# Designed miniproteins, single chains, continued (3), part 108

Each design is a single chain, and the fold is of that chain. pLDDT is the mean over its residues in the fold that is shown.

## One batch from the design tools (miniprotein)

Design m11753
Fold by ESMFold2-Fast:
Structure m11753 (fold): chain A 67 residues (1-67)
Amino acid sequence: TQTVTVTAGGKAGAIGSDGRVAKAGETLTVEGTDFQIRELPGGDVLISSSNGAQVLYDPSKNTVTIT
């Protein structure tokens, strides 16, 4: 299990190995796992990995942690 902290100031994001934040519509690779970033109605962001793991980003909190 890999732990990834996602932080994006009010917008979609996942942190890559180089510390970059990906935007909605982009694919980001973190530790060999590809992530698809989608913006949902209401401003929440769904980040889905190629391995089936999912992360929901809440912009009101500006952070999410996945394991």
Scores: mean pLDDT 55

Design m11754
Fold by ESMFold2-Fast:
Structure m11754 (fold): chain A 83 residues (1-83)
Amino acid sequence: SLEEKREEAIKEIDEIFKKHLGSTRLSDEELQAAMEALSALVKAIRENAPKEVLLELLDKLIEAGKFDEETKKKLREIVEEAV
């Protein structure tokens, strides 16, 4: 179901974020911004927000978390498949 796809997307995003934090040094301020962006994206996915809103929130997470280009592409694919 679409709800199952959204929960799977949230799990995949959370796993990618946790792995990224293990390999990327963020300041306390950058980490807080990234966690706030992740929380906003997760909430929007659960609330079935429009694709445009999800992609804008994803871009904020990518910027705050300082993700590389390969991980950015993977995260965008996960969000697009959830909609």
Scores: mean pLDDT 83

Design m11755
Fold by ESMFold2-Fast:
Structure m11755 (fold): chain A 87 residues (1-87)
Amino acid sequence: MKKLHLTIGIDSIDLPPEEARAFAEEVGRLVEEAMRALYPDLEVEVSVADEPTSLEAEGMSLEEARRIVAEAVRAARERLEALAERA
């Protein structure tokens, strides 16, 4: 089975530590939901840490994993835009 672990780093977020973590956790949840929706057979894990953003993949190339993350980020952005439009 293919696995993907995305660590969202708060190092580069220009916010106080508590706000940076909250923001990263919210983004992480949306990206994780998008990955599960797009790739239901993929084991996905998204975590937040006080370190640079990193990506780990098993059963696939790192290039393929990066493409999956890019697709999930795009889908998450579309969901955010849809929610804003309906508000």
Scores: mean pLDDT 75

Design m11756
Fold by ESMFold2-Fast:
Structure m11756 (fold): chain A 70 residues (1-70)
Amino acid sequence: AAEEVREALIKAGYPEDLAQAFADAVVDSLGEEAARLFAETLKKLIDEGVPPDEAVERAFRAAQAAREAA
């Protein structure tokens, strides 16, 4: 999950060092399953042309909602 989140953040334009630190934090806070959903959602939003800041916010909300529903 951390690797998937890191790749998604780099795709969104974040520096590698920041992406790695943030990926570890996301996995620690959300868990593996919700962190993967974050990565998948972020990649889709970036591919659709959503601005990076908005894409990250929307992806995180989706992952958080999935975690709360579990």
Scores: mean pLDDT 80

Design m11757
Fold by ESMFold2-Fast:
Structure m11757 (fold): chain A 68 residues (1-68)
Amino acid sequence: MKLSPEQLQREVDSSVKAIHYAVLKVSYKKQGDKKGEAEAEKKLYRALGDSLRAAGDEKGAEENYRKA
């Protein structure tokens, strides 16, 4: 559906957080820290869920939250 300007701005903010956690996941992988990598991956799913919810995709958000 159409997003309001306010929802669009909120979606951008959530997407930036998803990128941040994706970078952290790569960093932990380079260190061989499997625990840190898994934890960063869970946070990435949560951030993706927030972004999808802001976009009005409630089902997509719920699926990502389940993986977090």
Scores: mean pLDDT 76

Design m11758
Fold by ESMFold2-Fast:
Structure m11758 (fold): chain A 68 residues (1-68)
Amino acid sequence: SAQEKADFIVKLAEQGRTDEAIAVAKRLAKELSPEERKEVIDYLKQKLPTLSGPARKALEEALKILEK
């Protein structure tokens, strides 16, 4: 589901696996329908304020990729 895909990006960001979080976002940007991509973006935006430091920056970079 879109939520499971979003949760995976968040988990990678929380674990400091920034390059992997970015790689997943790049893959999903190519593979997802516009509708499912929107759902992933919306869920990530809800999670953004719960993160800080490097984890938040990783999620911000993932969001930039998914929004383009």
Scores: mean pLDDT 84

Design m11759
Fold by ESMFold2-Fast:
Structure m11759 (fold): chain A 85 residues (1-85)
Amino acid sequence: SKDEILEVLRQLSDLLLNSGNGSFRQLGGLIRRQVDSLEATDASMEELKDFAQRVIREMERAIPSLSPDLAKKVQELVEQLRKLI
């Protein structure tokens, strides 16, 4: 559902915002702002899927630079997101 996609995206943004890394905090902030916008505008399922796919791509690029603990948590949320889209 749309709510499940939004929830996983919020969890990814929160994880990045709390990462302690400036670049990942900025990425988390960008994701959070877009999630808030998509929710506020009642975005279509296709718009949510398109954004989710973009976030997955960005996370896949970031994972090799993450700490092992953070990488595991991000990978788990990315896999949840893939199953929803």
Scores: mean pLDDT 87

Design m11760
Fold by ESMFold2-Fast:
Structure m11760 (fold): chain A 60 residues (1-60)
Amino acid sequence: SLEEEAERRAESLREAALASGGSEEKAQMTADKAKELYLAGDGNGADRAGVRGVLEAAGS
C-alpha cells in the first residue's frame, strides 16, 4: 500500500540521517516530514525534504 511504502521510505531516510552522524531526534524529524509529504502525494517534495534533512544531520 502507499502507506506501507511511505513507512519504508521514511525508515530508510531515518537510517541514512543516523548513519550521517545525525541525532535520533533529527533523524526522526526528517523521516516524519518526508512521510507526510509522500502520503500527501508530493513525492518530489518528500525526496527533497529527505535529502535536506540528511545533509543537515551530517552538518551537525
Scores: mean pLDDT 77

Design m11761
Fold by ESMFold2-Fast:
Structure m11761 (fold): chain A 78 residues (1-78)
Amino acid sequence: DPEELARLLVEKLGIDPEAARTIAQAIVEGVKAGKSEGEALGTVLPEVVTDEQARKIGLLAVKAKREGKSFREVLREA
């Protein structure tokens, strides 16, 4: 559900709601197309968030992959 993912990005990371919706949609579409969450994030983050925000989100995605969790699960824990 991209709406829950967008909400978590706003609540946990302070991402703008419009940017959060764009990121959530890109992840959902990317995964459906056979991409990893990290690949989908790498494409969308430079377009909608600052370099500092992109780095913070990227570190959480790396943590998710390392721990065998989804990006959404790591966001809930943040």
Scores: mean pLDDT 82

Design m11762
Fold by ESMFold2-Fast:
Structure m11762 (fold): chain A 77 residues (1-77)
Amino acid sequence: SLRKRAEELARQAEQLLQDAVAQISVDKAKARQLLDQFVAQVQQLIAALRALGDDEGAAYLAQLAEATRKRLLEQIK
């Protein structure tokens, strides 16, 4: 199911974000790598949401992900 795929992608993206944040003060290279993986998962989730007809949710998620990436990159250096 496309909906179940979107839910799984969202869960994976949330975990990657949590892992990236946890690594910022411990291993900045790993934090950056996890942040890149988070962005890749969010791109797949956006595509899944658009395929489900949730264009508004996809657009909102894209803006939120860009803001989150910019904020975390500042913390990583």
Scores: mean pLDDT 85

Design m11763
Fold by ESMFold2-Fast:
Structure m11763 (fold): chain A 79 residues (1-79)
Amino acid sequence: SLEEQIKEAVELLHSPDPEKRVEAARRIAELAGKASPEMLKEAYKTLQEALTDPDPEVRAAAERALGEIARNHPELLKE
């Protein structure tokens, strides 16, 4: 399911392998337009943490994924 794909990607964002963290962020970016705000809430928080990742490619992928979430679900950015 779409929810399971998002959950798997969020789990991969915590991988010790930076290549897997990059792949996870890219998957979330691709799914952002298909997933509901509820499905993306945890992904959004985890991606914000990934902006401080030691790997610059992970940081870049996280920034792109957050941009896709913001574009599709601006309500997630409201405090």
Scores: mean pLDDT 83

Design m11764
Fold by ESMFold2-Fast:
Parts: sequence; structure tokens; C-alpha cells
Structure m11764 (fold): chain A 91 residues (1-91)
Amino acid sequence: EEPMLDSSSFPEEMKKLAKELVEALKNGDKKAAAKAAAELLKLLAKLNIPEELKEIKEKIFKVLDEMAKKVLSGEEMVEAVKPLMDEAYEK
């Protein structure tokens, strides 16, 4: 329905979310950082990413996993980010 080929918009959204992630980490807002990472994964799942960006996707997955372990014992993190990770995995 919505065009996924409009890569001119998607890079800007990715940059915004990446900045939000970095800002949250620097401010010690672990929940905000986890949310930004989850949104990045969701955006990557919708974007047809080239093979070279696969490494970035893997790094974001690892960041989410690290945050889940450091921020929460799992339940709130799983509830918030698991659906987005599942969408990214199905892609």
C-alpha cells in the first residue's frame, strides 16, 4: 500500500531513531534507548535493505538484547520490543 521504495524518507527516519537511541543512552534513559532500538528494527523490517546493511541490522538486534538484560529482567522489555523483533525476524 504505502510505497516502501521511497528510500529518501527512510534514511532520515533511521537517522532520527539512531540519534534518539544515542541520546537516550547518553542520558541514561535505558527504556527510551530500548524503544528507539525497537523502532529502528521495525523500520529496517519495512525497508528493503541491501546486503551491506545486514550487519547494521544484526548490531541493532544485539543492542536490543543487551538493553533487555541491562534495563529490565525481561517482561516489560519483551512486551514492548518482542513484537517488533518478531516482525524483523519474519522479514
Scores: mean pLDDT 58

Design m11765
Fold by ESMFold2-Fast:
Structure m11765 (fold): chain A 104 residues (1-104)
Amino acid sequence: EEAKKYAEEALKKAEEAEKLAEQGKGEEAARKALDAAYYASKAAELAKDKEKSNRALMEAGVAAMAAGVASTLAKRGDDKGAAEAAKAAAKSAKRAAEAAKEAA
């Protein structure tokens, strides 16, 4: 039940990140994607299904990396690249949340 709550938070944050990226707000979207990856990782740590948990952790890692790229591009003035990277981060975070939910 705790794992499911973290997975639901992760999904909510990932959806917020996607919406912000669509608006060109790459930095804000990257922050939400990082939040989603964090909650997905927490859900995965509490999960009993090791294989599905490993998938969730892998997707959360990909989301965190993509969010880092988005933040770097935003700081360099590449707002378009930042938004695309944040969109990718949000998609990976959403997959991580769904995998974590299935593992719970």
Scores: mean pLDDT 80

Design m11766
Fold by ESMFold2-Fast:
Structure m11766 (fold): chain A 84 residues (1-84)
Amino acid sequence: STIESIADELVSDFGLNLSDLQYQELVETLSNFEKEGGVEHANKILNLLNRKPAFPEAAEIGASKKNKNLKKRLFTLLLFSVPK
């Protein structure tokens, strides 16, 4: 699926070693983030990528459904994030 392709790209780009459970959680969270947006899903994605918001409002900016393109929303979320 497109969501699985995005998850695979993120795992590769960030050099992650996810368990099968963590990978399924990433795929499910990305799917929910595409459909619903939301700060909770945004923060869960960042946590799975070993990242955190750069400032308190950063996850809220990335969580916005105003941009319908999932990749653009992820780019915005990642732009305002830092490594843990």
Scores: mean pLDDT 78

Design m11767
Fold by ESMFold2-Fast:
Structure m11767 (fold): chain A 84 residues (1-84)
Amino acid sequence: DEIKKLEEKIKELEEEIKRLEEELRRLKEELEELEKRYDPSDREQVNRLVGLKLRIIGLETEIELRRKKIEELKKKIEELKKEA
């Protein structure tokens, strides 16, 4: 049952997105805390701020890629249903 396998894969991707969104929320909270204490003369703080911003961008990209995969899998399910 190909449709069932695709539905299971969609569910896995939705669970992964939920975990990534939770991580993204935590990183955004860390970024806000760091920005409140930000001293541009502190090299460690500058490096940490840049690192957090890059990680946030990376997570947002991973979430978007998984959302696109879900849409592709949904289209495949619709095509398989039309062949019935």
Scores: mean pLDDT 84

Design m11768
Fold by ESMFold2-Fast:
Structure m11768 (fold): chain A 75 residues (1-75)
Amino acid sequence: MQEKIEHLEKAAEYLRKALETGDYEKYVPLALEYAKKADPEVAKEVEKALKNPDKREALEESLAIVEERLAELRA
């Protein structure tokens, strides 16, 4: 459980960095790597969200998915 939470926290961190810096090419692959390590189903949802041609909306939706899963695991 703890490792899953830590990996999802890293995924969220990199998604926030992508939103803050606009460096999508650097931070999005890192976020997805940690999402895959944490939860394959969350990673699939994030990959689907990242297909949105609006990069900002794609990242905001991806971050919401990761943060919702983190909230569930900590409840």
Scores: mean pLDDT 82

Design m11769
Fold by ESMFold2-Fast:
Structure m11769 (fold): chain A 95 residues (1-95)
Amino acid sequence: MVDLPVAIQDVRERIKRGDLEGARETIRTILRVMALAGVPEAGRALDALERRDFDSAAKHLERLADELEARGLLEGAALFRELAKALRELGELEK
């Protein structure tokens, strides 16, 4: 089970410390759990991440956030926007 707010905070702290591999593995775990739960955008984000296409992975999570926001699920939307931002930052750091 993934506590998404705690996992996202862990990702941000790992990126700040230069633990890019740990940050990537935490994100992979989040996306894998969501994909297994039947969230299509999480599966697409995971596939993009495995190809090191961080921008495409972030865009899939931004689309999920937009869907959640349209449904009034603002906290969930904000969390996926933060995760998308972390993916973009990770992509910049990995060249």
Scores: mean pLDDT 82

Design m11770
Fold by ESMFold2-Fast:
Structure m11770 (fold): chain A 100 residues (1-100)
Amino acid sequence: MKIPTEKLIELMEEAVREALRKAGVPDELADRIVQDLREWAKETLPEEIPIDQVDAVIDEMAAAVGALLREYGLPKELADRIVEETRKRMKELAEKYIKE
């Protein structure tokens, strides 16, 4: 079984937007971060991800979130928190999608 990368990107956008909102990041900055992450994922990831690789890809996506947040000048402690919340939420959303 495989999951479309576009679906993983959708789950990433949901998880990141939720984490950024909780952290008090302005919507305009959140929109730019999400757009940059979407472009990164489309260029870096294959069109479909095997189910056995989904957790590893989520970990790679979470690392990309962390790197991008630091480039946008967020404090390390805040960036690390957003990364962990995003990673956890993405895994929850992916598990629900796979079980449906």
Scores: mean pLDDT 84

Design m11771
Fold by ESMFold2-Fast:
Structure m11771 (fold): chain A 62 residues (1-62)
Amino acid sequence: SDAELLARGIAALRAAIAAGADGDTMARQVAKATGSSEEAGRLAAGYLVAGDRAAALEAMRA
């Protein structure tokens, strides 16, 4: 579901930020958690940081 996919992406991003990870690591962790490509995870991580959850979800589904 959309809610489950967003929750996984947000949890992965928060964990990476808490660990002091760089942007590339944040992107990879979001991609891994959501089953997305690295490029899609990078876009999704950027949108999540900007607070645009709708755009992040679209990126995760690409």
Scores: mean pLDDT 85

Design m11772
Fold by ESMFold2-Fast:
Structure m11772 (fold): chain A 78 residues (1-78)
Amino acid sequence: SALQEGAAAALPAVRAAKSAAEAAEIVRDALLKAGVSEEGANALADTLSKLSLADAQAVVEALAAGDRGKALDIIGKA
C-alpha cells in the first residue's frame, strides 16, 4: 500500500529525527511522494506531531512493517 511504502521510505530519516515535529514533516513528505492523499498525509503527520518522539518513531516502524493495528494501539496509548 502507499501508506506502507511511504512509511518504509521515511523510516531511516524518522529514526534520525530530533523531535516528533521533525518526524511528522518527514513522514508527510514521504507519504505524499508514495501517493497518499494530502488529507491522509496531513492527518497522520498531525497525529505524529502530538506524540513523543519515541512513540512517533514506533508508529512509523509499525506502519512500515504493515502492522496498522500496532500503530493504532501506540496512538491510543499516547
Scores: mean pLDDT 86

Design m11773
Fold by ESMFold2-Fast:
Structure m11773 (fold): chain A 89 residues (1-89)
Amino acid sequence: MELVAPPAASEEVKNAPIPAEIQELIDRAVAAAAEYLRTGSEEALARAQALEEELRELASKESPLAQKAALARAVEAAYEAARAVLAEQ
């Protein structure tokens, strides 16, 4: 399997603060997605999708810069989680 590295975020996006609750939702959504990648569980996929929806709602209330920062962190965390799952195989 091939993983493509996420595109480099700008310095503004990399250094932008995001609320702790958004970071927690990113971590939980990525964990559920990683479980789906490892097991193929439809329940894990459903949990990941529900957490993504909640994350989208909370992020939409933030500034555009914070929304971009949240997206960049989510993409990077998802890439690292996918790499970890593939390394387990």
Scores: mean pLDDT 75

Design m11774
Fold by ESMFold2-Fast:
Structure m11774 (fold): chain A 70 residues (1-70)
Amino acid sequence: ATVSAMREKIQSDIAELKAETPSSDVATLQKLQEFEQQLSNPNTTLEDLINIDVELGVLALKQAVNRTVK
């Protein structure tokens, strides 16, 4: 239940960030692909998912900053 809910949240967050990331931002797209790979790993624990969620939050903040400032 908790793991499944976290996986679904992370999967949705990755999809949204990926859709909003310009193709020229290769570094961000590469990080999103790494998260997708981790999410697909059957060995991914709740602790791993929490860590990914935190890193996605940081990427989302950077994307927001890049859209409002240079």
Scores: mean pLDDT 77

Design m11775
Fold by ESMFold2-Fast:
Order: C-alpha cells, then structure tokens, then sequence
Structure m11775 (fold): chain A 86 residues (1-86)
C-alpha cells in the first residue's frame, strides 16, 4: 500500500507537469499538431489527478477535496489557454 505521502508526491508531480504545460502554452507559438498533443497530455494529467483524488478519498476525504481543487484549478487554466489558441 502506498502511503498518503506517496500519493501527495504523485499529486505534486501532476501539478508540476500542469504548470510546465501552462507556461509553454502562454509563452510559445504553437502549431495545430502541438496544440493537439498538449490536449492529449492535459487529458492524461486530468486522469492521473482523478485517480490520485479517488485513492486519497478512501483514507482522507478532506485532503482529497483539497487536491481535487488544486487539480481542477490547474487543469481549467490550461484548458483555457488551449482554447485561446483556436
């Protein structure tokens, strides 16, 4: 069994990946192919965040709610940046 610490480490890595993606979307010119690839990466990061929250909710629902808010916020900001590239 992974400890809560391991799940929080996984969650931190997801948030770092979302932040890197957001930074790249804000500061670089992108092709349609690159935008599509980032959409796929963002969907994968969302799925990873959802899995982490689901696992945390079984042991610490309050902590899970905090991580849900962080993932949803970061993902929504990245989705907005992708939509602005349409």
Amino acid sequence: MAEVIDLEAEGTLVLIQVAILKNYLENHELTDEEIEEYRKQLAELRAKGDAIVARLATVDPELAAQWRAEFDGGIAEAEKLIEEKK
Scores: mean pLDDT 81

Design m11776
Fold by ESMFold2-Fast:
Structure m11776 (fold): chain A 85 residues (1-85)
Amino acid sequence: MTMKEIAEELKKRGVPEPLASDLARVLLGEAPAPGKKDIDLWIKTVGKEKTIKWLKAAVDFGEENPDVVDPKGLEKLKEALKYAE
């Protein structure tokens, strides 16, 4: 599965661009996961509920598709989601 295909699935799950493409790259191990400062900024900008929704969409996709995603990328997104909660 390509980064573009993962980004399209995340968009179907309600994740906006450019975040859908950014999270798709994290799931493929091609980009670093959002850190605590990034999550804090997202919560201030769009609110806690939207931040959790978007991170959960990426985590749920990764758990549903373990053969496609980088396990380290998925674990870092799970850590980001836990921090946002």
Scores: mean pLDDT 86

Design m11777
Fold by ESMFold2-Fast:
Structure m11777 (fold): chain A 60 residues (1-60)
Amino acid sequence: MPSEEEVFEEALARTGSEAYARFVAREYRESIEAGKSEEEALENFERGVEMMLALKAARA
């Protein structure tokens, strides 16, 4: 059950990009604000990260 802060820190540690980490944490927060459960928010976070990576790959 990561908090928004933990999500930010994890993304920052994995990517080394503050901008990416902020985006990831923001998506997680938006899921929580939408009334989603933490489990559902984590699932959406995972999908969001994969979508971002896919967009980067498609642009390459």
Scores: mean pLDDT 71

Design m11778
Fold by ESMFold2-Fast:
Structure m11778 (fold): chain A 90 residues (1-90)
Amino acid sequence: SLEEKRREAVLQMVAAILEAAVDYLFSLLESKPLTEEQKKKVEEIRKRIDETRAAYEQALSAGEDPLAVLERYVDALNEAIKELEKILKE
């Protein structure tokens, strides 16, 4: 429907903004002295984001519902942002 297409466009825009936020947070963490445990957590989050992005691209290529795929991707990026912000505030 037209409403579903509008929601898809909004979620694509939100995903792009969240991707930019993730990149910015990684940049801030690179300028911060981190403990070995914090470095490990940052690398685990980076790997999870890379895997999530690959899964997102594969699901779209496989013809999965774009709305469901985008909502799942946005949720994953939001969780990663929360974890990165927590490390930055420590």
Scores: mean pLDDT 87

Design m11779
Fold by ESMFold2-Fast:
Formats: sequence, C-alpha cells, structure tokens
Structure m11779 (fold): chain A 89 residues (1-89)
Amino acid sequence: MTEEEKKAILEAINTGKIPDEFESVKEKAERAYKAAKMAYLKYGSEPVPITELKESPVKAKDLNELVDRIEAPSAEEAAQIAAYNVYKE
C-alpha cells in the first residue's frame, strides 16, 4: 500500500475533503471517513483529527459490523482501527 493512499485517507478523515489528485483512492478515502465517523458516534464522542492508522485487522461485511466488532479504550483509537480496516481493502 502506498503513502499517497494513507495521506488521502487521513486528510479525508480530518477535513472531510478528498484531494482531487487521488481520484483513484477517492472511494476508499470516503469509506474510511465514514467508518471513522461511525466509530466516534458509537463512543458518543465528537470527531478528533487522527494522525495515523492503527493496524488491527477486523473481519466485517459492512461498516456497521466493522464498528460493532472494534473494541478500543477510546473513540480516537476506534476511529484509527476503523479507518485502517477500510484502507486495507
């Protein structure tokens, strides 16, 4: 996986904006953004900018199952795990 894909996903999560230069990863970036927001909502927390993805593989059929299966001590860590699992697809 490329550094460009990671940067696009992190920017999408933190700003809600997907860079035009990464049109090929736009769908993954949008899904990662949605997954991170769903993780924050599950924990009842406002979204906080994330600077990295946390490598914790979780098998799920959809974003709802993914977020439900994530066990993390904080909303930020749950968002990092959710974004990682979308990115690795």
Scores: mean pLDDT 71

Design m11780
Fold by ESMFold2-Fast:
Structure m11780 (fold): chain A 96 residues (1-96)
Amino acid sequence: MKEQLLEIADAIIDLANSLRKKVEEFRKKYPEFKEEADKLIAEIDSLITEVNNLRQKIKEAKTDEEAEKIAESEFPKILQRLNDIVERFKKLEEKA
């Protein structure tokens, strides 16, 4: 269980890093949207930091049950934030 939760955290980090790269590439192509792109990058960086902290908490959990409780509370919030960033980036791309 704990190993699977760490794999989920790693997958979220990979998705966030991929999104960050896409936003950076968009920012280079469309300098007029630099301010909006920079805000998205900052939110992605904050999300990655939060997931890394969550990953550490899961790692340090003394039982699988403790790790599951942490994951059940935090992963839905993180996934919602990631989805909100993705949707905002899509809207930004539509303006270009």
Scores: mean pLDDT 87

Design m11781
Fold by ESMFold2-Fast:
Structure m11781 (fold): chain A 77 residues (1-77)
Amino acid sequence: SPQDIIDQTLAQVERYTAAGDLVGAADVFIQGAEQLKDDPELAASLYRQAGLLYEIAGDFEKAKKAYKKADEYKKKA
């Protein structure tokens, strides 16, 4: 279910964040969002979280791409 994808995504994000790997945590949010393409509100939320983590990590190119995906999915929701 969409909720199972979110729960798995958040568990993986917690592991990467605990290890100090913000880029890895953001990549996990991207993977979760890609699995939620048919649930645009949830996909947009996960893409936005990925963008924030990439931005904090200083990866502005990945942050920009993630925010663009979040905006695209927000329009579908």
Scores: mean pLDDT 88

Design m11782
Fold by ESMFold2-Fast:
Structure m11782 (fold): chain A 97 residues (1-97)
Amino acid sequence: MRVFVGIRLRLPEGTPEEVRKRAEELIEELDRELDQIAAETGARIVDRAFQILDSGEVLVAALFETPTQQSRDELIARVRELAARLGAEVTIRVFDD
């Protein structure tokens, strides 16, 4: 089964340079956290995308391949925990084969 995860975070107000630096640091942190979640749940990251939006938000998107329903459920739970910890909006979509 494939799972799409979109994480959206609003950045604090600042100069364009400060906002960019914080966005880049946040993207690197989220990339590492998603790698860790994948490793811990047995999921594989098949695609990733990062975008800094004109609205001052960061969008991190990842597509995961999960070998079992248990792996999928654990991945979703861990991603929701990550989003809650960061105060982020999360979108999760599950695709059937």
Scores: mean pLDDT 82

Design m11783
Fold by ESMFold2-Fast:
Structure m11783 (fold): chain A 95 residues (1-95)
Amino acid sequence: SEKEEGFEGAIFNVQIIALLSTLFVAEQSLEKNPELAQRELEVAEDGVKILAETWSKEQLERAIKELERYLKEHDFSPEVREALEKMIELLKKAL
């Protein structure tokens, strides 16, 4: 529990929360604003591509687990589900 490791863990947690929040906003926006929903999904996918290059193996494994859990806990629309599945595959390829 080094101070630096604790800070990096806090940043990782914020990144995961931001990603999951973006996906949830995309789901909520689909019915009334499909263009906003599509933009949110694109932002989330691009974010995952960037973060995968910066995350450690342990962080990648944890991110995969969190996204798989999120997908199982929510009855997402096909568009959000497909984006989540694509993000999980991108993270698995980074391992």
Scores: mean pLDDT 83

Design m11784
Fold by ESMFold2-Fast:
Structure m11784 (fold): chain A 101 residues (1-101)
Amino acid sequence: MIPLADLSHLTPEQRERLLQIAVKATNKAIEAAEKGDPEGIREVLRQAAEEIRSLPGVTPEQARDFARALGHAIATLAESLGNPDAAKAMREAAEEVAREV
């Protein structure tokens, strides 16, 4: 999960928008993973990173950190649901997308 301490400087409205982005990305990334679509996972995380970066008051470095943390959090969820292949693809996509943000 994205560390709560890293979000303490954000307004309640900004945190709510981040949560909405995270939930949407989680659902789409898991769907792509279940279909065996690693490129779709990358695209979902890239779109989430772009949406986070567009938020007022979020720096490019914070957007990168949030995107990476989100990808790893989704990977942990996929692994806990019995899909280690999806978890691996998700972690790889998170690191790749973080380098692009």
Scores: mean pLDDT 75

Design m11785
Fold by ESMFold2-Fast:
Formats: C-alpha cells, sequence, structure tokens
Structure m11785 (fold): chain A 84 residues (1-84)
C-alpha cells in the first residue's frame, strides 16, 4: 500500500507538471514544472523517468534539457532517501 500511495503522489505531480507546461506563461511555467518534477522525484522517481522518456520520444524537449531534468529527479530522490 505504501508503494502504491507513493506512485499515486508521483502521478499527481506528473499531472501538475503537464498542466504547468500547457497553461502557465513564460518563467512561471518553468518554475512550476521544475517544482512538480522535484516532488515527483521524491515520491516516485519511476513515474518521473517514465514522463521524461515520453517527452523525449515526442520531441517536446531538447536532449540537454532532458539530461538536466533527469539529474533533478536523481537529486530529489537522493534527498528524500536521506530524509527517511
Amino acid sequence: SHMEEMRKKGEEYAKKFMEALTTLPGEERYKAALEALREMGKYSPEVAYELLEKLEKEKHLSPETLEYLRKLVEEAAEEARRAA
């Protein structure tokens, strides 16, 4: 149940990430998306990596941006593990 709850939280932040990218203007979009991605990485790095792989296949983001976002997920996951 705990693993399922963490995945559900990750999926909620994945929805917030996509909402930020599609509804918010300029710098606010970037800030909100990064915040959602960090939270996603804390609860379920697997959901975050699945989302980034989908964005890579659909060519929505540059390879450099995707690599940066993957590092943010890794850092967020490590921070969450240290806090536990």
Scores: mean pLDDT 79

Design m11786
Fold by ESMFold2-Fast:
Structure m11786 (fold): chain A 92 residues (1-92)
Amino acid sequence: SALAELEALGRRLVAAVRAGDWAAAQAYDERLLALGREAIAADPSLAPEIAALAARTGIEAARELAARAPPEEAAEILAEAERLEARLAALE
C-alpha cells in the first residue's frame, strides 16, 4: 500500500539523518513528498493518515538533526519539530 511505502521511506529518512548521510536523507525526503502527493491525488481519503505520518517522520528526523547540529541550527530545527508537533496534534 502507499502508506506502507511511505512508512518505509520515513524509516530510511530517519536512519539516513541519524547516520549523517545528508544526500540520502534529502533524496528520501523528496521521494516521501512526491509519493505522498501522488497517494493523496489517487485517494484523497488518505490525506489525514499521510499528513500524520509525514509529521511524525519530520519530528523524528528534525530531532536527530538537532542532536548533531550546532546550537544555533539546532534551535531552528527544533522550532520546525514544534510546528510539526502542532500539526500532528491538530490531526488527532
Scores: mean pLDDT 83

